# Designed miniproteins, single chains, continued (2), part 55

Each design is a single chain, and the fold is of that chain. pLDDT is the mean over its residues in the fold that is shown.

## One batch from the design tools (miniprotein)

Design m6017
Fold by ESMFold2-Fast:
Structure m6017 (fold): chain A 88 residues (1-88)
Amino acid sequence: SMSLREEARRLLDEARRLLDQADQALAQGDYDRAIDLASQASRLAMEALRLADEAGDRELVLEAIGTVLRGIGISIEAGLKSGKPAVA
């Protein structure tokens, strides 16, 4: 339905804002913050995926999957970089 699509879109917009903040944290060497923000974004994107699937909106489903994968990618990069003693 349109209501489910609008809610999925709203959640994806918020997830993207969190991922942009995670990218900024990653660039600043704040790896713990980058992981936290990316984790939050992935949770919102997974909820958006559920709503998009219920709405039958295939394009939003793919967008939500892409957003989850972006969050996972940031978390992996931050985790690998945080294996060094410097978080700056």
Scores: mean pLDDT 87

Design m6018
Fold by ESMFold2-Fast:
Structure m6018 (fold): chain A 89 residues (1-89)
Amino acid sequence: MSSAEEIERVAREHAERLRELAERFRKEGAEKAAELAEKAAREAEEVARRAAELAEEGVTAEDVRRGGEAAIAMAEALAEKELAELKAK
């Protein structure tokens, strides 16, 4: 597959995962985590749209995968913190 196609696929997978997390966090009351996940999902969607440009600039599918995994981990960590704070009140 072309490097651009791999970047698009990986970025799209992360965007869908982050949208699912945002919806879940919002329902649970982790509003800041939901906003972070929504922002990260939008960023991943932009990466998918710009996959050909990014590939020309030397961005790899591995770079995109690592970035998406980091964004997911950050959103999950923020959600845990918010939900713990809500439970403590």
Scores: mean pLDDT 84

Design m6019
Fold by ESMFold2-Fast:
Structure m6019 (fold): chain A 66 residues (1-66)
Amino acid sequence: MITVVGEGLSKEGAEAVKKVIEDRGGTAEVREGEGYTVIGKGLDATGATAAALVAIGDGGRARVSG
């Protein structure tokens, strides 16, 4: 089971990351603070990579663990 944490996201970037996670069968939690954070769970390696790339493309950062 792989998790992805995206941080420093815009609102639109967080929505895009959440959509990728959910489209890949994972669960996504969105948190608002100094920017947006998205925590994705239940991903395969391909889904985790796709979510991380969307977060990076938004100008944020991503961490993949599992």
Scores: mean pLDDT 84

Design m6020
Fold by ESMFold2-Fast:
Structure m6020 (fold): chain A 61 residues (1-61)
Amino acid sequence: MEENAVKQAIEWAKKIAERYDPEVARRLAEEYIDNLNISPEAKQKALEEARKIFEEYEKKR
């Protein structure tokens, strides 16, 4: 259950990273993850994975 929510958050972060400035994309992803009804540990994992995605997209810009 929580693993699927984390995967959805990661896919959302990828889509946001493509469309918005890095600062805006990070804020939107953090708000999305914070609003998920999952454990704090799962939220932490989603945030860490989103951070890695944003770092990779910033390198390509």
Scores: mean pLDDT 77

Design m6021
Fold by ESMFold2-Fast:
Structure m6021 (fold): chain A 101 residues (1-101)
Amino acid sequence: SELERQAFLDFYLDEAKERGVEEVARRVATHLKPLLSDPDPEVRLEALELLTELVERLGGEFARAIWPLVRDAILALLSDPDPRVAEAARRLLETLERALS
């Protein structure tokens, strides 16, 4: 839900202030990596959308920390059989490229 997504984002934004962006990237990778390989395409799509929002809100430091942790999963998702998932993976990659420039 929108409220749950907003609460998740607010939680990780506060965690980044307290623990640093690199620690938050590790925690996010631990949580989302299983979801990025879930058999349900809706679960994979939601995980990609959530990760995209975190990159947009936390910026380049988060993008640098998260990329090596999720790279292989995201690259695999560019070839996902669900076209919505493949497009979301492309959008995430573009968001990461913008955050790193």
Scores: mean pLDDT 85

Design m6022
Fold by ESMFold2-Fast:
Structure m6022 (fold): chain A 57 residues (1-57)
Amino acid sequence: GEHREELLKAIGDVLRAIGDLLDAELEGASEEEIAAAKAELEAAKAKLKELLKKPPD
């Protein structure tokens, strides 16, 4: 149940962060905006890794 929902949300967050970063780069956003998008992606990636490392119970 709930573990699947957490995993799907984490995957969705990663995909959204990738889209935000790509849009920022294509629009020529500031270094600050690009850094913020990269930080968001790193946080989403860390969360997904944490969920994947947790042993099944």
Scores: mean pLDDT 80

Design m6023
Fold by ESMFold2-Fast:
Structure m6023 (fold): chain A 50 residues (1-50)
Amino acid sequence: MLTEEERQQAVALLVQYSSSGKLSDDQIRELAVRLRAGELTVDDIRAAGS
């Protein structure tokens, strides 16, 4: 599971991807659900935007 700081970093990345149009709303929602479930790391979120 992510620390609180790592979770905040991951959320900031999701917001950045959403605002830039890099990921769709559906992709952002999927990643947010999986992040909340502890299935993803910050690096996984970063990779999704690469």
Scores: mean pLDDT 78

Design m6024
Fold by ESMFold2-Fast:
Structure m6024 (fold): chain A 62 residues (1-62)
Amino acid sequence: MKIAQAKEDFVAKKEDELSFKKGDIFEILKEIDENHYLVLNPKTGEIGLVPKEYLEIIEETE
């Protein structure tokens, strides 16, 4: 399992993106493309796209 933390605040620009605050924690479900992860926010239960540049991987099992 990969866990990521938001490095800074982000406001969604598309309906499939999540808005988040610096320090928010996500589970990475899948890499969609070179710039985006599909993530789960465990606090809200929302699934959506986030830009990779806004995330730091803090935990992985590989």
Scores: mean pLDDT 80

Design m6025
Fold by ESMFold2-Fast:
Structure m6025 (fold): chain A 59 residues (1-59)
Amino acid sequence: SAAIEALLKEVAELLEQANQSDEEEREKLVREIERKLAEAGLRYQISEENGKVVVRVAP
């Protein structure tokens, strides 16, 4: 749906910002990503791989 597509685009932008940020700002941005995905009722996993935040959304 257009709403889910817009949400995933916003999450991708926040994820890029998080991976360019210091630890404190990264934590804040990860919480915002988590909040948005949870509010949308999406199944997701957020992890850290090689010093980068990775988000996986279930189909």
Scores: mean pLDDT 83

Design m6027
Fold by ESMFold2-Fast:
Structure m6027 (fold): chain A 60 residues (1-60)
Amino acid sequence: SPEEEKLREELKKLSERYGELLEELDKERESPNPDLEKIKKIEEELKKIQERGQKLQEEI
């Protein structure tokens, strides 16, 4: 259905964003002076993406 297609597209976008955030998190953690506030924000966004992804997967 068109609704299932939309949910699959949203899952794909979330997966891509998740990968980008993991790379950003790794770069920040590898930094000689890590930004702890930035790390917290990335971790919070990763959690939100995981929660949204689970909900979308249950709707498909």
Scores: mean pLDDT 84

Design m6028
Fold by ESMFold2-Fast:
Structure m6028 (fold): chain A 92 residues (1-92)
Amino acid sequence: GKEKLLRLIGLLLSAIGLIEEARLLLEKAKETGDKELAEEAIRLAEEAKRLAEEAIELARELGDEEMLERAEELLEEAERLIEEGKELLKEL
């Protein structure tokens, strides 16, 4: 219903915001060598992953294929940022 759709949109927007923040922190960590920025980027990306996984479940319940695709893309982006951040931490 409408409440589930609004929750889905909220989860997607929250995941997008966390992914963007994690990406900027990871770029700053690369530039400065700051381990704490890389650790924070991983934390935000892991939170975004959780929200994207919840969004995938809601999109499937609603039968919304476009929202499902968007949520899956956000999951892939979050996982990529987690992997990139963990690799960066090995070099710091």
Scores: mean pLDDT 90

Design m6029
Fold by ESMFold2-Fast:
Structure m6029 (fold): chain A 55 residues (1-55)
Amino acid sequence: SMEAVEKAKEMFERGKPHAEKSKVVARAGVKELEEVAGEEPEGQKIIEEMRKLSE
């Protein structure tokens, strides 16, 4: 849903600075984003950006 995608964007923006400093935080962020918007195509793009930070 659009709400799930917007929530995922908000979570990504808030978590990004921490994820950039810690791969553990980035991996946790991927898992959390998958729970929120893993079923949405737009959500998958956000998850992929977080995944890049986790390597």
Scores: mean pLDDT 79

Design m6030
Fold by ESMFold2-Fast:
Structure m6030 (fold): chain A 56 residues (1-56)
Amino acid sequence: SEAEKEAEEEKIAKEDAAAKKHTPEQLKKSVEVGVRRLERAVDATIAALEKRKALE
């Protein structure tokens, strides 16, 4: 019946959401974003230091 199919789909969606909460892939993505942010911060710091040297 349609009701049983809907219940099964909801169960799968809930299980998927719970499993993806602890997925290594999500952790990898978080690290990747962190590394990119760090790279931008380092580049900005180097640019600021070079600008300061030119003013000395």
Scores: mean pLDDT 72

Design m6031
Fold by ESMFold2-Fast:
Structure m6031 (fold): chain A 68 residues (1-68)
Amino acid sequence: RVAGYREAVAAIDEALEKGLITPEQAVAVYERLLARIRHDVAETGDPELAQLAASVERRLAELRKKAA
């Protein structure tokens, strides 16, 4: 599960780096990903997922600054 979410993060970052998506599109995708991770954290209490959620939140904040 954590590995799957890390793969998703890597795929979003790669698409953004290659110009396949805009920062605004990356924000939308990350918002959906974060919602899924938060749901799984609430269901499982997994500290690895909680740490990943915090990392995604930080990344999302940086992308929002870039999109503005």
Scores: mean pLDDT 80

Design m6032
Fold by ESMFold2-Fast:
Structure m6032 (fold): chain A 95 residues (1-95)
Amino acid sequence: SADDGIRLGMLLIALLGELHVIAQRTRKEGRVDEAERLEAVRDGIVQAWHNKDLDALKRLLEEALKLVEEVADPQTVANFRRTAEEILRLAEKIA
């Protein structure tokens, strides 16, 4: 469970970094509204993690995936989905 907690934290940091990159690219492509929504959901994930609010984390990860599906290429979406699914699996195992 300690190793699962460390892995969860590492995957979450990686996912937050990926969301930042996607948001920056989306903004540069002129999709300002979608970029702001990605930045807002990223900030929400950070707050949910600090508060250990697993229900909020799950909801925000699902919201992030939907936004990524709207703006990113299929390979980026597939990679993001895999990371999000592993985060949720580990979070449910730890809870």
Scores: mean pLDDT 88

Design m6033
Fold by ESMFold2-Fast:
Structure m6033 (fold): chain A 65 residues (1-65)
Amino acid sequence: SMKEEIEKKYEEIKKKSEEFQRKLAAGEELDPEEVEKLVKEAEELKEYLEKKVEEEAKKIREELE
């Protein structure tokens, strides 16, 4: 389902973020391309979720009126 795919994507982003934090704590350099990719994926997920929430809220209002 779409919900399971979204949850999986969120968990992947979270795990990668935690991995980056561990690398920084160990004094390792992060790959700028991997950081940029993660930021882009997080922003895309955020935009998707915001749009979905707005659409759902609008539908609820229309159904209750």
Scores: mean pLDDT 79

Design m6034
Fold by ESMFold2-Fast:
Structure m6034 (fold): chain A 81 residues (1-81)
Amino acid sequence: DEGMKEIEKTVEEIEKLVEEAKKSEDPEKAKKLLEEARKKLKELKETLERTGGLKREEVRERLKKLEEKIKEAEEELKKKE
């Protein structure tokens, strides 16, 4: 499944940014990492809308989980500062 391989790579990149943000002791660095994760997620959604990837339930579930992880990290950062 070629489409899923490309999606998985982008998802892994976004997840790595979120994990680095959560582990960062620097709030400004964490904020920048989460902003980058948000940008990549937006680009991924635009690609999926253009290519019809959103028609797949597996893709939609993966995106929802990814958005949830980003939101959780953003809320944690907001509570700390």
Scores: mean pLDDT 78

Design m6035
Fold by ESMFold2-Fast:
Structure m6035 (fold): chain A 75 residues (1-75)
Amino acid sequence: MPDEREIKRAMAIMALSVGIRYTENEELKKELQKGLDAVAAGDLEAAREHLEKALEIDPENVAARTALRLVEELL
């Protein structure tokens, strides 16, 4: 079984994948994609930065809010 950190990383990737698929805002989509790529690479500081930028574009974005919480728990 994956450890708790691996599960949280997978959950963040899944949330961002869904958010990217269903967003029509290209700027928001770009920041969500960069956040996903950073989480997948294990670059949690870069992931936090891009997710914070996504929330500046859309403060109510569920995918960005969920992924940022999980990334902060992994830092």
Scores: mean pLDDT 85

Design m6036
Fold by ESMFold2-Fast:
Structure m6036 (fold): chain A 83 residues (1-83)
Amino acid sequence: SRLARIIESVGDLALLAAEHRGAPEKVIELIREATEQGLKSVAEGDFEKARAVLMGLQEATAYLFRGDWEKAEEALEKGLAAV
């Protein structure tokens, strides 16, 4: 699925940003959880949930590159709340 490939790519970019910036383990765990839940939603055909998670990952990635862990966590949790 094209959407699954996008979610995986954004999740990988988010992890790269988090690890290179020295994000807390909690943030890294949330990124992994969001990526897994997004991919699961795609596999189950729930594209609305998958898109909500993707939007959370995209928003979080921008904050991760800035080192804003609080806003990154909020974005990830908002995406996960849709699942």
Scores: mean pLDDT 87

Design m6037
Fold by ESMFold2-Fast:
Structure m6037 (fold): chain A 69 residues (1-69)
Amino acid sequence: GSLPTEEEVRRTLAYMIAGLLKRNKVSEEEAVKIAKWIKEKIPNDKETLEYLRKVFEEMGYKKAVEELK
């Protein structure tokens, strides 16, 4: 089998986070905490940050979107 790259691992985690957010309506405060944690752990992964920013935006977590800008 092919070994997953670090980028593929980060994208998989992003999809899992998106799924978690969509299944469980977390509070706006919790969404901000998640956004801050993501930005801290993967500050240079613009593609993954952009994907998650759109997920937060679609769900109405405006403050979390601002954290990922």
Scores: mean pLDDT 78

Design m6038
Fold by ESMFold2-Fast:
Structure m6038 (fold): chain A 72 residues (1-72)
Amino acid sequence: SADEVAQAVVDTVLSTHNITEITEENFESAVHLLKGLLSLVDDPEAREKAVELFLSRVAPELREKVREELEK
């Protein structure tokens, strides 16, 4: 399902960085990996859900910046 694909994408980003939250220190590498993984996902709904789930794991003050970077 789209939810399972989204969860797998986010879990991969977090586990690769050995983190539970995206912060200012790990932001650049995490966004780079997320973009790479999203390019392999053909389902637009799964991509949208992965972005939403990823943003929920981003420090609140950084969410707007992350959203802007992902739209480029």
Scores: mean pLDDT 81

Design m6039
Fold by ESMFold2-Fast:
Structure m6039 (fold): chain A 51 residues (1-51)
Amino acid sequence: SLDSIERVLDGWLARRGPSPEIAESLRRAAELSDDPEVREALLRAADRAGA
């Protein structure tokens, strides 16, 4: 579920800190996703990861 994905990513980023490399990977994953809901969640995660 999207809530679970966001929670896991938030926890991971809290421990390791933001990363432009991870943000780029998440944006690429969003571009490849055929599910608009998943794409939106990945783009939000990318923004947070790159902060």
Scores: mean pLDDT 76

Design m6040
Fold by ESMFold2-Fast:
Structure m6040 (fold): chain A 58 residues (1-58)
Amino acid sequence: MTLEELLQIVRDNLSEEEIEEIANLTYEEIVKWLKENKDKIPEEAREALLKLIEYQLS
């Protein structure tokens, strides 16, 4: 899956405000945020966001 495809999934499932909030968090805080918001975020969007973060850290 490309970076562009992952970004599209995230933008389709997360609000602009949520994306901005996540952009200011550390990796550990993002993982915690995803766990706290499990019921609000589709599994596909969670997986896409985690892969995006892993891609940035690689």
Scores: mean pLDDT 75

Design m6041
Fold by ESMFold2-Fast:
Structure m6041 (fold): chain A 66 residues (1-66)
Amino acid sequence: MSLREKLLSTIGEILNIIGDIIELELDREKGTSKLSDEEIEKKLEELEKELEELKKELDELDKELE
């Protein structure tokens, strides 16, 4: 797998997590969520942690390109 392929894949994963966060927030605003407010907050925290780990991976890949 090329460095560029890894970079694009990681960016894709980041965008997917951002999409999931937006969807959870949108469902909460619409009142269409099947999850309780506490469950939504817990899922948002889990997604934010995954996003931070992927950002670190992206930073490491970017450092290899420098």
Scores: mean pLDDT 79

Design m6042
Fold by ESMFold2-Fast:
Structure m6042 (fold): chain A 85 residues (1-85)
Amino acid sequence: MEKEREDAIKWVAQQLLDVGAEVELEIATRQMEEAKKDPENAVKKLEEIRKSLESALAGVTDPALRARLQALIDEAKKEIEEIKK
């Protein structure tokens, strides 16, 4: 039935989104460390990292994963604020 196929597709898509978000968390963490070492380019790089994390957050429903994404987004925002001062 159509609904059963839709539910199966949504389940697979959610699994892929969750895995993608975990990979994005690892990449973003490394990129934030590198960005902090180059103040002239740090704001642009941190804004790109923030946008990537916000995009990942939009597709994720797991509360623990959402909290981890939000924590990195908040850290990126704080770093941008400190560099702009």
Scores: mean pLDDT 78

Design m6043
Fold by ESMFold2-Fast:
Structure m6043 (fold): chain A 63 residues (1-63)
Amino acid sequence: MKEKEEVVKALAELILKKHPDLKKSDVEKALASLSEEDKEEVYNRVKSTSGELVDEIRELIKK
């Protein structure tokens, strides 16, 4: 999937998996406060960043 919102959502799920002590509502609220343009910046940063984080996000998006 190439939708910016799906990338941001997958990133939130990844954060919650790695840091289960964080509240889902807090993470989702922080990400929901991003504008559509900020979500695109997150998506572009994820695409341009090589390594494990990109692979993890891609796997979450496919699920």
Scores: mean pLDDT 63

Design m6044
Fold by ESMFold2-Fast:
Structure m6044 (fold): chain A 68 residues (1-68)
Amino acid sequence: RALERFEAALRARADADGRISIEEAAAVIEEFTGVSREEALKLLRELDKDGDGTITVEEALAAFRSLL
């Protein structure tokens, strides 16, 4: 259930292309995992290979599923 709610929260904040800002993804990760927003942002920036400030919901899920 936690993983399902986490995915739903990410998708609710994602745009029409399934992309979410690293700031919004970090807030969801902090809420669900207890990882600080600062630590989540650091990890998310490594996933943001294009440097556009967004990642896919799938990338966020893959990175943080083990923490749920």
Scores: mean pLDDT 77

Design m6045
Fold by ESMFold2-Fast:
Structure m6045 (fold): chain A 94 residues (1-94)
Amino acid sequence: DPEKLQQIIENLKKAGDYLSPEVVDLLIKLYEALLNNESEETMAELGRELGRALEPFIAELARKRGLTDEQIAASVEALIAHYEERGRELAENR
């Protein structure tokens, strides 16, 4: 969904200091890979990289919410798996 991905990129740019430039760059990379008809494996790998780039942000939010280190670790693993799956789905649904 190119329009939805562009909307996410715009929202991330507006978020400023709360998200790293690395996240925005990876979203652009993922969008470009989708347009270039890259493999499902390439899309899954980019999704995994995006999940890892989001890890510090999600972990910090979870700590501020009073979650334990074990709960944070589980949330991070779920986040990485979720974005890997999204990458695969983007490749399959194009």
Scores: mean pLDDT 73

Design m6046
Fold by ESMFold2-Fast:
Structure m6046 (fold): chain A 99 residues (1-99)
Amino acid sequence: MSKVELLEKAKEKLKKAVEAAKKGDFEEAIKYAEEAARYAEEAGAERSARKAREVAETLRRAKRLAEERPELREELTEGATKSVEEALRITEEALEEEK
């Protein structure tokens, strides 16, 4: 698989993570963020891989906090979604640099 193809797969996974985060499905969002990080790492896109891993950790913390404090779920969902969208933007930038 080419570097471009790997980054396109990372982008696809981050788009799925955004949709999962918007729904408050932190577990699904974590899964997709981790898959995106794996594809970005294989592509050698260190910044994209690192950001996707950071987002996966942010999602894990948000999930735990939402379980402990359900009243924060909407705020945590909004913040988590923005974090995933930033990782998507960084991956799109890396993909553009390879084209």
Scores: mean pLDDT 86

Design m6047
Fold by ESMFold2-Fast:
Structure m6047 (fold): chain A 90 residues (1-90)
Amino acid sequence: MEEKLKEKRKKLIEMIDELIELVRRGALSQQEVEQRVTEITNLASEISQYFDVETRRKILEAAIAAHQAVKAGDRDALIKALEELKEIVE
């Protein structure tokens, strides 16, 4: 179980870093950003079960913030939410 958590955490962090970089460069369409945020938040939800209740709440709040930022087309808010999610799961 611990090894699978380490692998999933590493993959999540790599996905977050890649999405932040692509968003900063304007390299993705709105639909591609929405898809990647969904993949990131799904993986974050899977690993959240290995954390305490307070940390799970923070993960959920960051995931909600990321989805709201995507709906608003707010790149700065999306990057902030993704950076917060990364900090929580590190």
Scores: mean pLDDT 83

Design m6048
Fold by ESMFold2-Fast:
Structure m6048 (fold): chain A 74 residues (1-74)
Amino acid sequence: MPSVEEVGKKILERLREAKVSEEVLKKVEETIRNSIKNKESIEELFKRLGEVIKSIKDLKEQQIVLGIVTEVYE
């Protein structure tokens, strides 16, 4: 089973390749860092990332982030 750190790294790498905004990247990176610091499960990380996705104002960018996070979760 991959670690929260490995899952987070994969998500961030894919978001960088998709050229999402620096603001979104920073929010996702901070969320992953906090999840690691708090020793949260992968399920808890994805729940936190769901809240970040809901906060994205650009619908196209929101769909890109949602797609990447969903693919990594499955």
Scores: mean pLDDT 82

Design m6049
Fold by ESMFold2-Fast:
Structure m6049 (fold): chain A 62 residues (1-62)
Amino acid sequence: SLEELIRELERTAKEVEEQIKELEEEVKKNPDDVRTKTLLLLFQATLGSTKLLIERLRRKLA
């Protein structure tokens, strides 16, 4: 169901938020690490897209 899909996406978003937190700490330790900075940007973009998808699906259930 769409409600179950939304709950799964919310769990995934939470896991991505934890990964972002770890990557932010790594960037602080090595600010010149382009690879880690790129991964952080990609995870942040993924989180943003996932949250937008959740909002769109919630609107369809209303």
Scores: mean pLDDT 86

Design m6050
Fold by ESMFold2-Fast:
Structure m6050 (fold): chain A 75 residues (1-75)
Amino acid sequence: SMELEEELKKLEKEALMAEVEAAMYRIAAAVEKLANKRSGVVDEEKIKEYEEKAEEYEKKAEELKKEAEELKKKM
């Protein structure tokens, strides 16, 4: 079904977008950790916020990948 193929493509794209967002937040957290180590000033709240955002997007990516795999089984 063309409709299932388009839905699969959409899920795969959304999963990749979520993975990119997660990676960006992980980079942001790492940058803050490096800055804190260099300056001796600790912004633990900002690091925690970035890590929590990364976890949210990682979870979204996993859910979307699971939906894509379930859709593939119906094709």
Scores: mean pLDDT 86

Design m6051
Fold by ESMFold2-Fast:
Structure m6051 (fold): chain A 96 residues (1-96)
Amino acid sequence: SSSLQIKLTGSLFTVVANVQEALLRGHISEEEADEILELVLKALKASEKKDYEEALKYLEELEKLIESLKDKIPEDIYNAMLEAIEEAKKYLEELK
């Protein structure tokens, strides 16, 4: 469904917006932001190829990376990113 792909992309864009906010506010390093953005890109590329299992794996790696940064990131930004990843995972399951 093109609707589910749009929703997946929107959820991942929410992660991008929040990581950029954390970087701009000085909560994370450029290296940490780059690692998050690379995993988002890998998940998007996998979903475009309809490799939903690979996309889900990258979202799991992304979730683990963000959880490792919990003590550095404001609670509102942290929760927004985790919620967006959970939504992205649900959309990927529906695309299978």
Scores: mean pLDDT 88

Design m6052
Fold by ESMFold2-Fast:
Structure m6052 (fold): chain A 71 residues (1-71)
Amino acid sequence: SSELEAEILEAMGRMALTLGLPELAVRQLREAIRLAGEADAETLELLARALEALGKTEEAARLREEAARRA
């Protein structure tokens, strides 16, 4: 199911961040959000951390604001 696929992709994105692979993490987390049709605060925070690691500080700040609204 798309929910299960989203959960697997989120776990893979979290692992990619742990391994220092932020570009891979961004791709996996964005696909997880697409398949789930929505994003919880934790997923948005993970995506923000990956974007921040890539120097995309403005995008990361926007996602942190959205995560705070969903927490």
Scores: mean pLDDT 86

Design m6053
Fold by ESMFold2-Fast:
Structure m6053 (fold): chain A 89 residues (1-89)
Amino acid sequence: MTYGLRITITIAAALNSQATLDQMISLGKQISQDTGTQIRGISRDLTNGQVYINLIGDRDSIQQAGRQITQQAQRLGATSVNQNIFQLS
């Protein structure tokens, strides 16, 4: 079965910078590769300190990717991480 994952990461205002958001994107790309997921989209918004990561994969890979992204986001000073996992097939 194929699953989708949408993650919205909000970085603390005091830590919000292009460098921090770009590091989060790089980590998201690495985690996608390491978990065998595929990237549907990654983007950032420096105005609100948000990174958006959309992945697809099998259930276990998606759950693993979501956990790893949340851990790295918290390390980078995220104030919130919102995840939505949904079945595609």
Scores: mean pLDDT 87

Design m6054
Fold by ESMFold2-Fast:
Structure m6054 (fold): chain A 55 residues (1-55)
Amino acid sequence: SERERELEGAVRLVLDLVRESGADPEVLLELLQRDLGLSEEEVERIRARVEEELA
């Protein structure tokens, strides 16, 4: 779905910024929540995906 592609794009963006610039993933998630209108459940799904990829 379009929303699923949007959420996967958010995961990729967070991972890229964390890996390339050392950005704080929690700050990025707060900004994305405001920009994309993410629900708390969607933020937790993105956080879990990012944590799995960084493990």
Scores: mean pLDDT 83

